# Ledger of designs, part 4: designed miniproteins, single chains, continued (3)

Each design is a single chain, and the fold is of that chain. pLDDT is the mean over its residues in the fold that is shown.

## One batch from the design tools (miniprotein)

Design m8110
Fold by ESMFold2-Fast:
Structure m8110 (fold): chain A 61 residues (1-61)
Amino acid sequence: MEKAIETAKKLLEELAKLLGLSPEEAARRFPEGDLASAVAKRAGVSRGTARRAVREVREEL
């Protein structure tokens, strides 16, 4: 779980920088499923774990 949360935070930061947005705006712009798929691939975790990590990061923003 922690690895997935770190990966989700990094992904949102990277997307925010690439698009000239805040991490909060990046989180709102992309569907949860798309972010979860990217996190699952990067972190090597299940899609369910990645979805929970994305939700947790979005709620903490």
Scores: mean pLDDT 78

Design m8111
Fold by ESMFold2-Fast:
Structure m8111 (fold): chain A 60 residues (1-60)
Amino acid sequence: KEEEAKRYLEEGKAALAAGDYDTALQNFIKAVQYAKDNPELLKEALKGVKEAIDARDAAA
């Protein structure tokens, strides 16, 4: 299940780099859901959520 968290984290990072902030945010939220038992992945996913929200708000 940690592999799913890693996949969503990578997809979120790719979407963020492409400027697709809504897709990035959705993928990072899913990464959080799959990373509940892994503190390192959970921390990375939560950082991704914040970055996606900040980038979206800056673009709006």
Scores: mean pLDDT 81

Design m8112
Fold by ESMFold2-Fast:
Structure m8112 (fold): chain A 69 residues (1-69)
Amino acid sequence: PASLDGLTPEELRRRLLVQLAGLRLLALNGPEKDEEKAAELERLIDELGVSEEERAEAIAAAKERLAAK
C-alpha cells in the first residue's frame, strides 16, 4: 500500500476520506451488508468537516478503486 510518509495533512485527510468512503461502500454493497457500520462510517466522514465536493470526489475515487478491484 501507499506510504503515509511525506504526505501533507490535507493529503492524509483526503486519503482517510477515500478509505472511509470505500469502507462505507463495502458495508452497503458488499456480500455481508452492514447498515449500522455504513451509518457509523458516514458519521465519521461528516466529522472530518470536508466540503461536499471533496466528499463526492472521495466517493467517486472509492467506487473506481472497488470497480477496478
Scores: mean pLDDT 73

Design m8113
Fold by ESMFold2-Fast:
Formats: structure tokens, sequence, C-alpha cells
Structure m8113 (fold): chain A 108 residues (1-108)
């Protein structure tokens, strides 16, 4: 399935929440890797104006322990709230981070 290509297209259209939802589905179905999901989420973070340091932490999620990844999730959600991201965007990004963390738990 071409869910990653659909997410890339949606990001090019500014449909950030929809892109994050498609990436969550792709990761759940095994159509993309945790590494691909983290890279796409980092690109979403850049578009949403997250700090370069936090974007780099997102890229490194596949190399983190579950505990470290949960701390990064909290930092991402807190920064999105401070930047005035919509509830729909926050919920979609939260769901994608939860799925990434779930996949890390399965491999630990």
Amino acid sequence: MFLKAVADYLLSRGEVAEAARYLTLALQKGDITVEEAAEMLARIGERLGLSPELVEKIRNLPKMSVEEAEKVKKQVIDELKRRGASPEVIDAVNALLDEIIKKLKEKE
C-alpha cells in the first residue's frame, strides 16, 4: 500500500493532521517502518514550527528506549500546545507518537 506517498502528498497540501493519521494507519499495518514514521513525523514537526533540537529528537525515536521516547512525546505535545496547534493536529500527532512507542515496546 502507498500510505507513505499519500502522507507525503497530504503534507505538500498543508493537511498535517490527515497526513499524521495516514502515517499512523501505515505503521499499524506494517506498510512503513518505525524509522520512516519517525522521519515523516520530524517533517511534520518542522512544518508546525517545532524547535530544531526537538525535531532531531523525533528523528532519533527509533534509537531510543521506551522511557526516553515517552519523554520526547511529552515535549512534542507540550510545544505544539504552546505554539497554538489545533486540537485536531495535536490529537493526530499524539496518536502517531503512541503508535511509534508501541512498536518500540514490541521490539524491546
Scores: mean pLDDT 83

Design m8114
Fold by ESMFold2-Fast:
Structure m8114 (fold): chain A 62 residues (1-62)
Amino acid sequence: MELARRAVEALRQAADAYKASGNTEQAEIFRKAAEAVEKTDVDTPEELGRAAVKGAPGSLPS
């Protein structure tokens, strides 16, 4: 849970930063990635990374 919570916080901070800069499209993508991570029942780095990418494909670097 701690790793998942930190990942969600980081994604939400990124979404907030993009929204503040007027890039609402990127803000929504990172927000959806955070939601995808929150819906997972795993907290390993690999699974959390895959969940975030699956929630917002093409928004995170490979």
Scores: mean pLDDT 69

Design m8116
Fold by ESMFold2-Fast:
Structure m8116 (fold): chain A 64 residues (1-64)
Amino acid sequence: KKEEEIEKLIEQARNVLKGLGFSDELIDEAIERLRKELEKAQSPDEMRRAITRVLLEAIEKKKK
């Protein structure tokens, strides 16, 4: 269950980053980070926060 949900969230995050014009390299880095954070998450709320944090960090990194 958790593994399947993580894969779905990763697919959604990948699509969002691709839509924002991120390169494949940056998307892969963000997804690897997100996967680790989601594996550590103990609740759906923690998973949601992890997604938000990783996406914001990726956006900030792109601006630098």
Scores: mean pLDDT 78

Design m8117
Fold by ESMFold2-Fast:
Structure m8117 (fold): chain A 84 residues (1-84)
Amino acid sequence: MHEETRRKAKELVERARRLAEEYVEKAKEGDPEEMLEQLAKGIERLGEEAKALADKAGDEEVKLEAHEALSRIAEEAARKIEEL
């Protein structure tokens, strides 16, 4: 149960990393403010899915780890976009 939940949460975090990289690249080519908003919404949705998955499994550790990873990804990507 917990191992499958961890694997799926890790997949969501990896999707968030790819999404962040995509929006950082798009921001270099155009509207960084709009890309920041779209990134924030995308990360928030992935975070809600990870939370629901962890809550269903009763895995508080997976929930915390996913939240920390997603927050770090969002902060790093936002910083890169704002520096453009």
Scores: mean pLDDT 81

Design m8118
Fold by ESMFold2-Fast:
Structure m8118 (fold): chain A 98 residues (1-98)
Amino acid sequence: MEKARELLREAAELVREAAEQMEKIGDSYGARVLRDVAEELEELAEKGFDPVKGTAIVMRLFAAAVDAELQGNKEAAELIRETALRVSKLLDEAIKLS
């Protein structure tokens, strides 16, 4: 249980760092989406990991990347995709510990 919580907190911190980068490149909408995701990851760490909610979080990150790309924000889209892949890996590891 403690190791799964550590992985979820690591994912939340990684997403918060990505949100700061999104703000710096001028994508305030993407930054807000990433901040919301970080809060949800913190909630999963506190209340217990739910794989369905974890999957929904990763899907929302990929959807945000598609939205950024459609708006012409290629740098933002690439940052969100990289973040989504790293979060997905951490959540997969958390599932193995559950």
Scores: mean pLDDT 82

Design m8119
Fold by ESMFold2-Fast:
Parts: sequence; C-alpha cells; structure tokens
Structure m8119 (fold): chain A 85 residues (1-85)
Amino acid sequence: MDEKVKELRLELEILRGLALISLGVAKLINDNNFAIEHLKKILEELKKLLEEAKKIDTEEGKELVKELEKEIEEIEEEIKKLEKE
C-alpha cells in the first residue's frame, strides 16, 4: 500500500470516530446544534482528504476516493436530518 493512502485511511477512520463521538455527546446533552457544528467541521476535513485522495492515481487511491465520497454523503445526510429536527 502507498504510505500516503495508508495515512489518508487512518485520517478517515479518526474522522469517523469523531463523528460518532459528536453524535453520542449531542444525544447525551440533548443538543443537536453541538452535533451539527462538529459534523460540519468533520465534513470540511473529509472534503480535504477527498481532494488529496484524488491526486493518487492507483487502485488503492481510487478505492479510497469512493469510500470518502460515501462518507461525505452519509455525513451530509446526517446533518440534514439533524437540521430538520
């Protein structure tokens, strides 16, 4: 595996963990705005990772791009869901 792909995959997993923590904390304190604020920040970081992954012209890089695009879509939908409540 390209070391850059490995690095970006680790960053993706960290951001996934932070998203789960943000949602859990928001439920605990009954504050959807907390989750929305933190998820929007995570979304911007995911978009930066996506642009970095797009520069990697390997099969591993292309796989990572698809994983990042899916994660971005899932976070955007979660934000929309929270904003409707």
Scores: mean pLDDT 84

Design m8120
Fold by ESMFold2-Fast:
Structure m8120 (fold): chain A 75 residues (1-75)
Amino acid sequence: MPALSDEALEAFEQGVLAEKAGDLESAVRHYERALELDPQSPATWFALADVYEKLGDHDKAREYRDKARRLEEEF
């Protein structure tokens, strides 16, 4: 498996911690940072979609889940 850069993994983990703390705005920023470093990570797109669902932005949540599913089809 192509290893995520240490920075991408760190950003993803910081997003997870922010989401657990209820800081959804920080979670978005950390997940967006992880996507800048690794835009081909379906897990990060699904995580960002989940955060937008919690924020009540169902349209963005659906869009980002669709992107994640497309990446799973393409590997």
Scores: mean pLDDT 80

Design m8121
Fold by ESMFold2-Fast:
Structure m8121 (fold): chain A 73 residues (1-73)
Amino acid sequence: MSREELDLEVNLAFLYMISALAKSQGKEEYAEYIDKIAEHARKLGDPEKARELVMKAIKAFNEDNIEELKKLA
């Protein structure tokens, strides 16, 4: 894998972990949006945009901001 591909996969792994955590806490709606965001990031043809999307999703989750997650999904 290229450095950009590896970096994206690491960030996606963090999103998948957060999604699992959200589901374990009964926050199923958060998990659904996070999973959609991860799929969008993977399908982007631009590694920089994908990284930005992942970081915005992590921030929104940490701030308990479901509306931002929905917007990013």
Scores: mean pLDDT 79

Design m8122
Fold by ESMFold2-Fast:
Structure m8122 (fold): chain A 64 residues (1-64)
Amino acid sequence: MLSPIEELAQRLEETLAEADAAGLSPAEKAERLAAVAQELAAEHPGLEVSVDADGRLVVRVLPP
């Protein structure tokens, strides 16, 4: 069984691999990754997801 962070990481890796295989631009990849991360964060209230100015995804675990 995966922890929320492991589940997020695995899903992001899968999404990135699919985007790379499809030849998506860095901006399109960032958009797909952000959408997946936000979806998982909605299911796991302890996760904070944000995107840097350059489109890099940042994930944090919020303390209780």
Scores: mean pLDDT 71

Design m8123
Fold by ESMFold2-Fast:
Structure m8123 (fold): chain A 90 residues (1-90)
Amino acid sequence: DLLTEASTLLGQGKYEEALELLKKLPENNAKANTLKGMAYYYQGKYEEAIEYYEKALEIDPNNTLAWENLAKAYKELGDEEKAKEYAEKA
């Protein structure tokens, strides 16, 4: 399926190809938004990664992976307080 294919592309460093594939999925798919966030994160685009992790959490607030990745993105931006806060929600 498209989620599995996108995840494989992310693992191969093919971030833009993963994003194009994920664009074909519904906007309200929490897993797709988490993978979009990861694609931006692995490119060092931490602010964009945060936007997609927040979208994933609006859809599914119990998404542990999205909370963990949101914490990591804030840590990369130097916001240690937010990083700790969001890591505790995971």
Scores: mean pLDDT 87

Design m8124
Fold by ESMFold2-Fast:
Structure m8124 (fold): chain A 88 residues (1-88)
Amino acid sequence: MSKRELEAEVLVALGRMALALGDLDLARKQFLEAAELGDPRAAAELVRLGRALAREGRLEEALEVLERAAELGNPEAEEEIRRVREAM
């Protein structure tokens, strides 16, 4: 494991903890940083974050993280984007 891969793995773990605690702003920061470092789990975590943001009515923020997940190739992201847009 390279330093970059280890750093991304730690960011994913921290983001998951932030998401579980309801700190969606911290989760967003951690998952976006992990995605920039190339972690393959980050796209799926951004989809989970997008669902959590949508549940809180933060629909524009939900769209932003879901669109990033779609850019990273997550196949569920487009379906979640449609669901959020229908709620707006």
Scores: mean pLDDT 87

Design m8125
Fold by ESMFold2-Fast:
Structure m8125 (fold): chain A 84 residues (1-84)
Amino acid sequence: SKVAEAANAARNAAKMAETGTQKQAVTALEGAIRAAREAEKEAPEAAKKAKELLEKGLELAKKGDMEGATKYAREAAKILEEAA
């Protein structure tokens, strides 16, 4: 399902923000935002909430706040995982 794909993308984004480079975190977060957007038809409330959290995480990752980016990506992943 698109929700499961978005959940996997958000979980990967959290991993990249925690353990990867800033560039890897930014790329993974951008991918997770796209996946969450595609999931809006299946789970509109969960996908929109996750997208907002991932967009906040992306802004923090671009500023070098990897701890903040990880926190938001993990929260988004949890919401999408619970909706899948």
Scores: mean pLDDT 89

Design m8126
Fold by ESMFold2-Fast:
Structure m8126 (fold): chain A 83 residues (1-83)
Amino acid sequence: MPTSAQLYSAAGIELAGAEFSLSLGDLEAARASVRRAIELAKELAELGDKESAKKILERAAEIARRLGDEELAKEAEKAAEEI
């Protein structure tokens, strides 16, 4: 089972990947990375690290808005509210 530190690191890598894909105009790759970060944040919250999970979800929502994907941004915001 992954540790909180491993999940936080993995989510950070996905968010960095989303930023990089966005900088290249690869919107599909950026969206996929944001979705993976949201799933990792949900797992992190289940392990009890709610503060780190919220931080990841806030960044995910920010990147999703920069992608123009309001539904993905709302998904990340709702996940943060449910923590």
Scores: mean pLDDT 87

Design m8127
Fold by ESMFold2-Fast:
Structure m8127 (fold): chain A 56 residues (1-56)
Amino acid sequence: EEEKRLEEARKRGEDAVKTNEAAGFPVPSAPKAGSEDPEVERIGQAYAEGIAEALK
């Protein structure tokens, strides 16, 4: 369950990069986050990882 949620977050980051690139918009930067909830922090990291992965 959690593993799948992280995987989806990574894919969202990758898709955001590709969509903006195709539309001629600048590549989105990974959001900065700080949260008391460790689950939210992990999701944020996964999303940022997806963006980095799409950028190489």
Scores: mean pLDDT 66

Design m8128
Fold by ESMFold2-Fast:
Structure m8128 (fold): chain A 108 residues (1-108)
Amino acid sequence: SVDFEIELLEGLADLHVALAKYLEKKGLIKEAAEEYVKAAKFYLEAARLALENGRYEEAIELAKKAIELAKKALELAKKAGDEELVAKAEEVIKEAEELLKEAEKKLK
Protein backbone atom coordinates (compact mmCIF):
# COMPACT_ATOMS: atom_id res chain seq x y z
CA SER A 1 0.00 0.00 0.00
CA VAL A 2 1.30 3.45 -0.99
CA ASP A 3 -0.33 4.90 2.17
CA PHE A 4 1.59 2.42 4.35
CA GLU A 5 4.91 3.11 2.56
CA ILE A 6 4.53 6.91 2.90
CA GLU A 7 3.55 6.58 6.60
CA LEU A 8 6.55 4.28 7.21
CA LEU A 9 8.96 6.74 5.52
CA GLU A 10 7.50 9.67 7.51
CA GLY A 11 7.86 7.62 10.73
CA LEU A 12 11.49 6.82 9.93
CA ALA A 13 12.15 10.50 9.16
CA ASP A 14 10.55 11.56 12.47
CA LEU A 15 12.74 9.08 14.41
CA HIS A 16 15.84 10.64 12.79
CA VAL A 17 14.53 14.15 13.68
CA ALA A 18 14.09 13.05 17.33
CA LEU A 19 17.65 11.64 17.38
CA ALA A 20 19.00 14.83 15.70
CA LYS A 21 17.35 17.03 18.37
CA TYR A 22 18.79 14.84 21.15
CA LEU A 23 22.30 15.01 19.60
CA GLU A 24 22.02 18.80 19.12
CA LYS A 25 21.06 19.18 22.82
CA LYS A 26 24.22 17.17 23.70
CA GLY A 27 26.38 19.52 21.56
CA LEU A 28 27.06 16.80 18.96
CA ILE A 29 26.49 19.21 16.07
CA LYS A 30 28.05 17.13 13.24
CA GLU A 31 26.11 13.99 14.27
CA ALA A 32 22.91 16.06 14.55
CA ALA A 33 23.47 17.39 10.99
CA GLU A 34 23.95 13.80 9.70
CA GLU A 35 20.62 12.75 11.28
CA TYR A 36 18.78 15.79 9.83
CA VAL A 37 20.15 14.84 6.36
CA LYS A 38 18.80 11.28 6.85
CA ALA A 39 15.41 12.63 7.97
CA ALA A 40 15.25 14.99 4.96
CA LYS A 41 16.09 12.10 2.59
CA PHE A 42 13.24 9.97 4.01
CA TYR A 43 10.78 12.86 3.55
CA LEU A 44 12.13 13.36 -0.01
CA GLU A 45 11.60 9.62 -0.75
CA ALA A 46 8.04 9.88 0.64
CA ALA A 47 7.44 12.97 -1.55
CA ARG A 48 8.71 11.09 -4.65
CA LEU A 49 6.39 8.16 -3.89
CA ALA A 50 3.42 10.54 -3.45
CA LEU A 51 4.27 12.33 -6.75
CA GLU A 52 4.65 9.01 -8.64
CA ASN A 53 1.16 8.00 -7.43
CA GLY A 54 -0.60 11.29 -8.40
CA ARG A 55 -0.84 12.54 -4.79
CA TYR A 56 0.35 16.04 -5.66
CA GLU A 57 -0.82 17.98 -2.57
CA GLU A 58 0.79 15.36 -0.28
CA ALA A 59 3.99 15.44 -2.39
CA ILE A 60 4.12 19.26 -1.94
CA GLU A 61 3.72 18.95 1.87
CA LEU A 62 6.38 16.21 2.14
CA ALA A 63 8.82 18.08 -0.15
CA LYS A 64 8.44 21.24 1.98
CA LYS A 65 9.26 19.18 5.09
CA ALA A 66 12.33 17.71 3.35
CA ILE A 67 13.51 21.27 2.46
CA GLU A 68 12.97 22.45 6.08
CA LEU A 69 15.01 19.57 7.56
CA ALA A 70 17.74 19.79 4.90
CA LYS A 71 18.11 23.56 5.60
CA LYS A 72 18.49 22.76 9.32
CA ALA A 73 21.14 20.14 8.39
CA LEU A 74 22.92 22.75 6.22
CA GLU A 75 22.99 25.24 9.14
CA LEU A 76 24.49 22.63 11.49
CA ALA A 77 26.93 21.26 8.85
CA LYS A 78 28.29 24.81 8.36
CA LYS A 79 28.68 25.21 12.16
CA ALA A 80 30.55 21.86 12.26
CA GLY A 81 32.78 22.94 9.32
CA ASP A 82 31.93 19.71 7.48
CA GLU A 83 32.09 20.53 3.75
CA GLU A 84 30.89 17.03 2.71
CA LEU A 85 27.77 17.36 4.91
CA VAL A 86 27.19 20.88 3.52
CA ALA A 87 27.26 19.43 -0.02
CA LYS A 88 24.89 16.57 0.95
CA ALA A 89 22.41 18.97 2.57
CA GLU A 90 22.53 21.31 -0.47
CA GLU A 91 21.89 18.35 -2.82
CA VAL A 92 18.79 17.31 -0.80
CA ILE A 93 17.51 20.93 -0.85
CA LYS A 94 17.99 21.09 -4.65
CA GLU A 95 16.24 17.75 -5.28
CA ALA A 96 13.35 18.59 -2.92
CA GLU A 97 12.88 22.07 -4.50
CA GLU A 98 12.83 20.50 -8.00
CA LEU A 99 10.23 17.93 -6.84
CA LEU A 100 8.17 20.70 -5.18
CA LYS A 101 8.09 22.68 -8.47
CA GLU A 102 7.07 19.55 -10.44
CA ALA A 103 4.26 18.71 -7.98
CA GLU A 104 3.00 22.34 -8.02
CA LYS A 105 2.91 22.31 -11.86
CA LYS A 106 0.79 19.11 -11.79
CA LEU A 107 -1.90 20.93 -9.75
CA LYS A 108 -2.27 23.65 -12.45
Scores: mean pLDDT 93

Design m8129
Fold by ESMFold2-Fast:
Structure m8129 (fold): chain A 81 residues (1-81)
Amino acid sequence: MEEAKKYFELGKKLFQESKLEEAKEYFEKAIELDPNYAEAYTYLGHVLALLEKYEEAKEYYKKALELDPNNETAKELLEKL
């Protein structure tokens, strides 16, 4: 769990720096370590949407909502696709 969170936080930092491919890699690592990390699925979807991979982004937002149905961020981002 702590290791997954570290990868997630590094992914967020890279995302803020517009290093989208690197951010994607770290969010994928966070999910590999914690498959129930709803927030990591939301951010991975967001990165994929910015990379114009809309179909993949949609699936990750849906996964985030399966894990956390009250995830307003994932719901809002899915509706904007």
Scores: mean pLDDT 85

Design m8130
Fold by ESMFold2-Fast:
Structure m8130 (fold): chain A 77 residues (1-77)
Amino acid sequence: MTRTGVFTVPAAEAVATLEALGRLHASPELAARMVAAARAAQAAGAPYVRITLTLETAADGALRVTDARVEPAAAGD
């Protein structure tokens, strides 16, 4: 089953949040891309980061992140 999740976090927390999600639920390559995008947003002075995740649950209930979009945001959700 595929689902989309969207959430916004303070830029200062975005790297730690995406590192945790990537370690548990994403490939190393996707995890590295998510963290790099969050660091780029933080370096650009964005106060928040909007994260859109494509999530899939396997037949055994394992949660996987199959795609991610990480964008700078001016305000939290």
Scores: mean pLDDT 77

Design m8131
Fold by ESMFold2-Fast:
Structure m8131 (fold): chain A 92 residues (1-92)
Amino acid sequence: SVTQAIGWVLRLIGLELDGAEVKVEVEGDKVTITLSGLNPQQIAEAEALAEHLREMGAEVEVRIEGSEVTITASGLPEETLSLLKTYAKQLK
């Protein structure tokens, strides 16, 4: 739903506002989100965000390396994918 998509992106923006570096790359139906400079609470939030994408029907892979989290998702709802494309454009 649009409400779930908006809520998800707002949580991602919240991490950026809390000092995380956010990078979003979209290739077709595949999204790669890289979050850097995370503290342990922000890592937990990033993992929760990845799990929420799975609940939305996406296939999700998460990689954690120190203070960096990479979330790769495929099969996202069109509304979520469109919002992430818009957010990525604002970041780049």
Scores: mean pLDDT 82

Design m8132
Fold by ESMFold2-Fast:
Structure m8132 (fold): chain A 117 residues (1-117)
Amino acid sequence: MIELTESGGGTVEEGGSVTLSSKVSGDVSQVERYGWLKDKGLKPFAPVASISADGSEKEYAEEVKGRFTISLDQAKSTLYLDMKDLKKEDTGVYRSVAELKDGKVVIGKGTKVTVVK
């Protein structure tokens, strides 16, 4: 079973930067794609970024293009989201996600980012 453990959230000022990480454990060979979802208290959670398990394909939500970067350290089994030029609207709980080859989705408990002035 895949498990996702997020860290790196906190309170950050507008225009600042933060890097989120998610430690991936379990059978990573079953993962098709990883990503980050934004939880503002309403479902469905908003997609932020995704990356294929081999790292070759990346996708971003329009509002974060040029500001956020997704990356995967395969040797450390760690997924990252590098968040730059933060806006108040970026406030939320950021949940990592793993999409499995059998169509199942695993979503982490998330890490909270609060953007203040």
Scores: mean pLDDT 86

Design m8133
Fold by ESMFold2-Fast:
Structure m8133 (fold): chain A 81 residues (1-81)
Amino acid sequence: SKKEELERLLKEAEEKLREAVAALRAGDAEAALRAAEEAIRLAREAARLAEELGDKEAKLRAEIIEGLAGIVRGLALLLFG
């Protein structure tokens, strides 16, 4: 179902955000950047699906993940170059 797809996308986005933070902590700027960009992509897909379903809570969760992943991406870019 679309609801199951939404929960899967949110879970995958959260997992990629955790991966990005772990890579950033390890000083692996390239891995942090890749994982952060993946988290942003997944969170944006989750936000679109949440909006279609009228799930305001899930949309907010997706937007928070996107924002946090954006911060990690910015830090990774600073470390990378």
Scores: mean pLDDT 90

Design m8134
Fold by ESMFold2-Fast:
Structure m8134 (fold): chain A 90 residues (1-90)
Amino acid sequence: MEELLKRAREELSKILSEEEVEKAVETLREIYDLAQEMLKAGQPFNDILTEMNMKINKMISTLPYEKQGEVGRIFSAFLFEIMLEYKKAS
């Protein structure tokens, strides 16, 4: 998890200000923590994906539209890595 957050921070730092990077990384950590709690509670994988995507969309919507595409790509890569961890644990 820490390596994923480190990579995301480095990529986000290329397109976002320091303050925007901190907010984005905090959102990614919230998404990871939410997914872990929902998994522990036995929630269906589709419900977990729905909640994570809602948090991602809310965060991206706060950014200037010209940055939304690149940030969305970084968030999607992070989500994909989390999904790979869950599939390995299944």
Scores: mean pLDDT 78

Design m8135
Fold by ESMFold2-Fast:
Structure m8135 (fold): chain A 90 residues (1-90)
Amino acid sequence: LTKEQEAEALVSFAAMTYSIAKLAGEVTEEDIKILEKIAEQLYELGALSEEQYEEVMKELEKAREAVKAGDHKSALEHLEKVVDILVESL
């Protein structure tokens, strides 16, 4: 895979993770960890700027707090923002 192809695949995986959570109506800690790892890899590839990476990690932390509070609707909104940032990075 080229760097571009790897970044596109990672963003697709992030979008799929969000879509599955949305369909289930539930965000899990596993979903958040997957998105954290994707963001880290995209940052290492240079596909995310430092500002984008920081924003993604902040939104994922808010999603984690929402999950702990049982607020899956709010958690899904934070995951949607993450996916939007990742898609815009391509």
Scores: mean pLDDT 89

Design m8136
Fold by ESMFold2-Fast:
Structure m8136 (fold): chain A 72 residues (1-72)
Amino acid sequence: MSVDELLMKGAVLLSLGRYEEALEYFKKALESPEATDKQKAAAYKGIGDVYEKQGRLEEAKKYYEKAEELEK
């Protein structure tokens, strides 16, 4: 599965409220040796979105900050 496919599957699972599975796919995207900084930033944003939907705002903020660091 490509990094883009992992990111898209994570986003779909997030939209379905399947938060733990969404996290697994975003983390797989981060662990891919072929992931670009842009793709890693997208994965961090996805993880942040999951935590935000769960009401875990402090964790969401940390992942959004990781995404911004990679986009500089």
Scores: mean pLDDT 86

Design m8137
Fold by ESMFold2-Fast:
Structure m8137 (fold): chain A 97 residues (1-97)
Amino acid sequence: GMEEIEEIKKKAEEAIKKAKEAIKKGDYKKAIEYVYKALDYAEKLLKMGKKEEAIKIAEEARELGMEVLKKTEDLDLILQAIGAILRAIGIILDAEL
């Protein structure tokens, strides 16, 4: 219902906020964990027909994944960041098509 959608949106926005805070601290592992959580919420919003909200969260997650990719030299984090970017693009395409 509407209350469930609002709760998911708040959790997605909080995950994005925590990812940004982790990047500022140089904690790229924590940042990627929050990016993936935001993507999970974006996919749930998309399944619930909230296309605009899903796109917004996915675009923010994609940009944060790109920032981690540029700043980390850890191969596992690089691969996870690429995975997050691809998932975000997939959500955006599914929402627009």
Scores: mean pLDDT 90

Design m8138
Fold by ESMFold2-Fast:
Structure m8138 (fold): chain A 81 residues (1-81)
Amino acid sequence: AEEAIELARRGIELAERGDIEGAVEYTLRAVMELLKVAENIEQINRAIGIGLRAIGAYIDNDPELALEAAREALELAEEMK
């Protein structure tokens, strides 16, 4: 849980600096850690959705979507404590 929080926070920091690739990389790493500790299908679906949004942000070069995905990863990680 703590690992996912730290990765998501780093994703937010990178997104705020305009580093879309770095933000997406750290958000996807946070999603991978969340999937390892997921307890139900709702948590799995939310984590996958965040990962897909992060990938979409990278493909579309969308810094706002990259920041949103990183923030969603942090929110889910904090809920899964």
Scores: mean pLDDT 87

Design m8139
Fold by ESMFold2-Fast:
Structure m8139 (fold): chain A 67 residues (1-67)
Amino acid sequence: SAAEERGYADLELQRRLIKELGAEEGNRKAAEIARATASEERREVLREIAETLRRIGDEIQAELEAR
């Protein structure tokens, strides 16, 4: 079902968020996604997370280039 497929996708996203952001922040963001019940709200949460991960990646790259 779509809900079951979404659940598996959310678990994989949670693992990636924990890997990239750490356990505390990763679990917090995963819970935020899980609580989003409307498709538009869920899209906005996912967009915000994607922007946050991009920013973190850019900051890491900038630090590596500065050193």
Scores: mean pLDDT 70

Design m8140
Fold by ESMFold2-Fast:
Structure m8140 (fold): chain A 58 residues (1-58)
Amino acid sequence: SDFDSARNLVETYYDVKDSDPGTVRLFEGILLKATGISPEEIEKLSVEEAARLGAKRL
């Protein structure tokens, strides 16, 4: 459950990454608040690595 929740957050971030800056900022904030993963850290991780890290913090 925590892994699926974290994966959904990470996948949503990657889906909106190339969208307008306001949408990107919104989901960066959601991911940071839920999992503690910063925008700088997420760029260095694969989707699966970010989901595993996020799941540990949920």
Scores: mean pLDDT 78

Design m8141
Fold by ESMFold2-Fast:
Structure m8141 (fold): chain A 72 residues (1-72)
Amino acid sequence: SMEEKRQLQKQIEDEVRRAVEADRRGDETGKTEHIRRAVELEYKLAGESPDEHVARLNEEAERLRELRERRE
């Protein structure tokens, strides 16, 4: 629903903000943790798993590579 998407977006923004705050403190572990959480939430917002997203990007990259090779 739109409300669920809005809630996920807010959580992503909160995690990004916390990562920036951790970076400013020199907290590398905290920064990495908050970035990881934001990425997981972004995949959830997109409606696909990280594995599905990576598989789709790899397929698209392969298709673009074939098109490039056929033009040369």
Scores: mean pLDDT 77

Design m8142
Fold by ESMFold2-Fast:
Structure m8142 (fold): chain A 105 residues (1-105)
Amino acid sequence: RKELLHMEAEIFNMLGQHLAKQGKYEEAIKYYELAIETDPEYAQAWFNLGRLYLAMGKYQEAIESYQKAIKAAGAASPVMYRQLAEAFEGLGDDEKAAYYRKLAA
């Protein structure tokens, strides 16, 4: 049932967040991946995975994760656009960074 799967995914997402705060990034990734495997529509898990990749300097992986978060949510929040802008800026793609910053405003 989708509701029960979402609760299980939410627990995995919370564990991933806890590990990320401790700097245990590889373990945090595994729990975010478990959340996504359990509920692929759980946009928050994709978004958190993107933020973690951004913190690690893995800009391309961050962009891909944010794009999957937007698709899963069916809409992008201003925060998602701001994070996409930061990831593109990290890649040196100033044009796309400026584009997404405008969408965040």
Scores: mean pLDDT 87

Design m8143
Fold by ESMFold2-Fast:
Structure m8143 (fold): chain A 68 residues (1-68)
Amino acid sequence: SMDEKKRKEAEKEGAELAKATEEDPSKGDEYRATLTKKAEEDKSAGYAYGKGASEVLAAQQKKLEELK
């Protein structure tokens, strides 16, 4: 299992890269590679990384919905 600090760092990395993919689609390949590597080495780290990215994407989708 991960300690709280490592979990928060993984979530932050995922969130920051998800934001970057909006402006640079090539960052999507980096996200997938990093997610796969983290999940293979530490399933909990992979989960935290994916969760951070998902929360950013959900917030962006909600913001777009409010513009309808």
Scores: mean pLDDT 73

Design m8144
Fold by ESMFold2-Fast:
Structure m8144 (fold): chain A 72 residues (1-72)
Amino acid sequence: SSMSLKEKLLKLIGEILRQIGDILDAELQLEKAKKEGASKEEIEKLEKEIEELKKEREKLLKELKKLDEELE
C-alpha cells in the first residue's frame, strides 16, 4: 500500500535528517574543543564519534537508495 510505503520513507528520511543534525552538532563540539585547547585525546575521541556517525548516515543513505530503486 502507498501509505505503508510513505510511512517507511518518512521514517527513514527522518532518521537520516536526525543523523545529519547529530553529525553537525558533533562537528561544532569538535571545533569548540579545538578553540578551547582540549587535550589531543579528547579531540581524537570526538573525531572518532564523528566518523561513526558518518558511517551510520552512509548506511541509512544506502537503505534509502535501495528503497527508491525497489519502488520502480
Scores: mean pLDDT 81

Design m8145
Fold by ESMFold2-Fast:
Structure m8145 (fold): chain A 56 residues (1-56)
Amino acid sequence: SSQLRQQARQLTLQSVGYYIRSIGYAIDGDDATAEAYRKKADELAKQADELEAQVK
């Protein structure tokens, strides 16, 4: 459905946001926080992929 596609797009954008923040923390030397944000980005990307699969 169009609703699932829009939700998947929102999750993808949110994932990208977490990934960018992860890079920022890594540059600042906070590797632990960078890793946590990277894992959150991966979780959101997985959720987006699962929703995309539902819309074919």
Scores: mean pLDDT 84

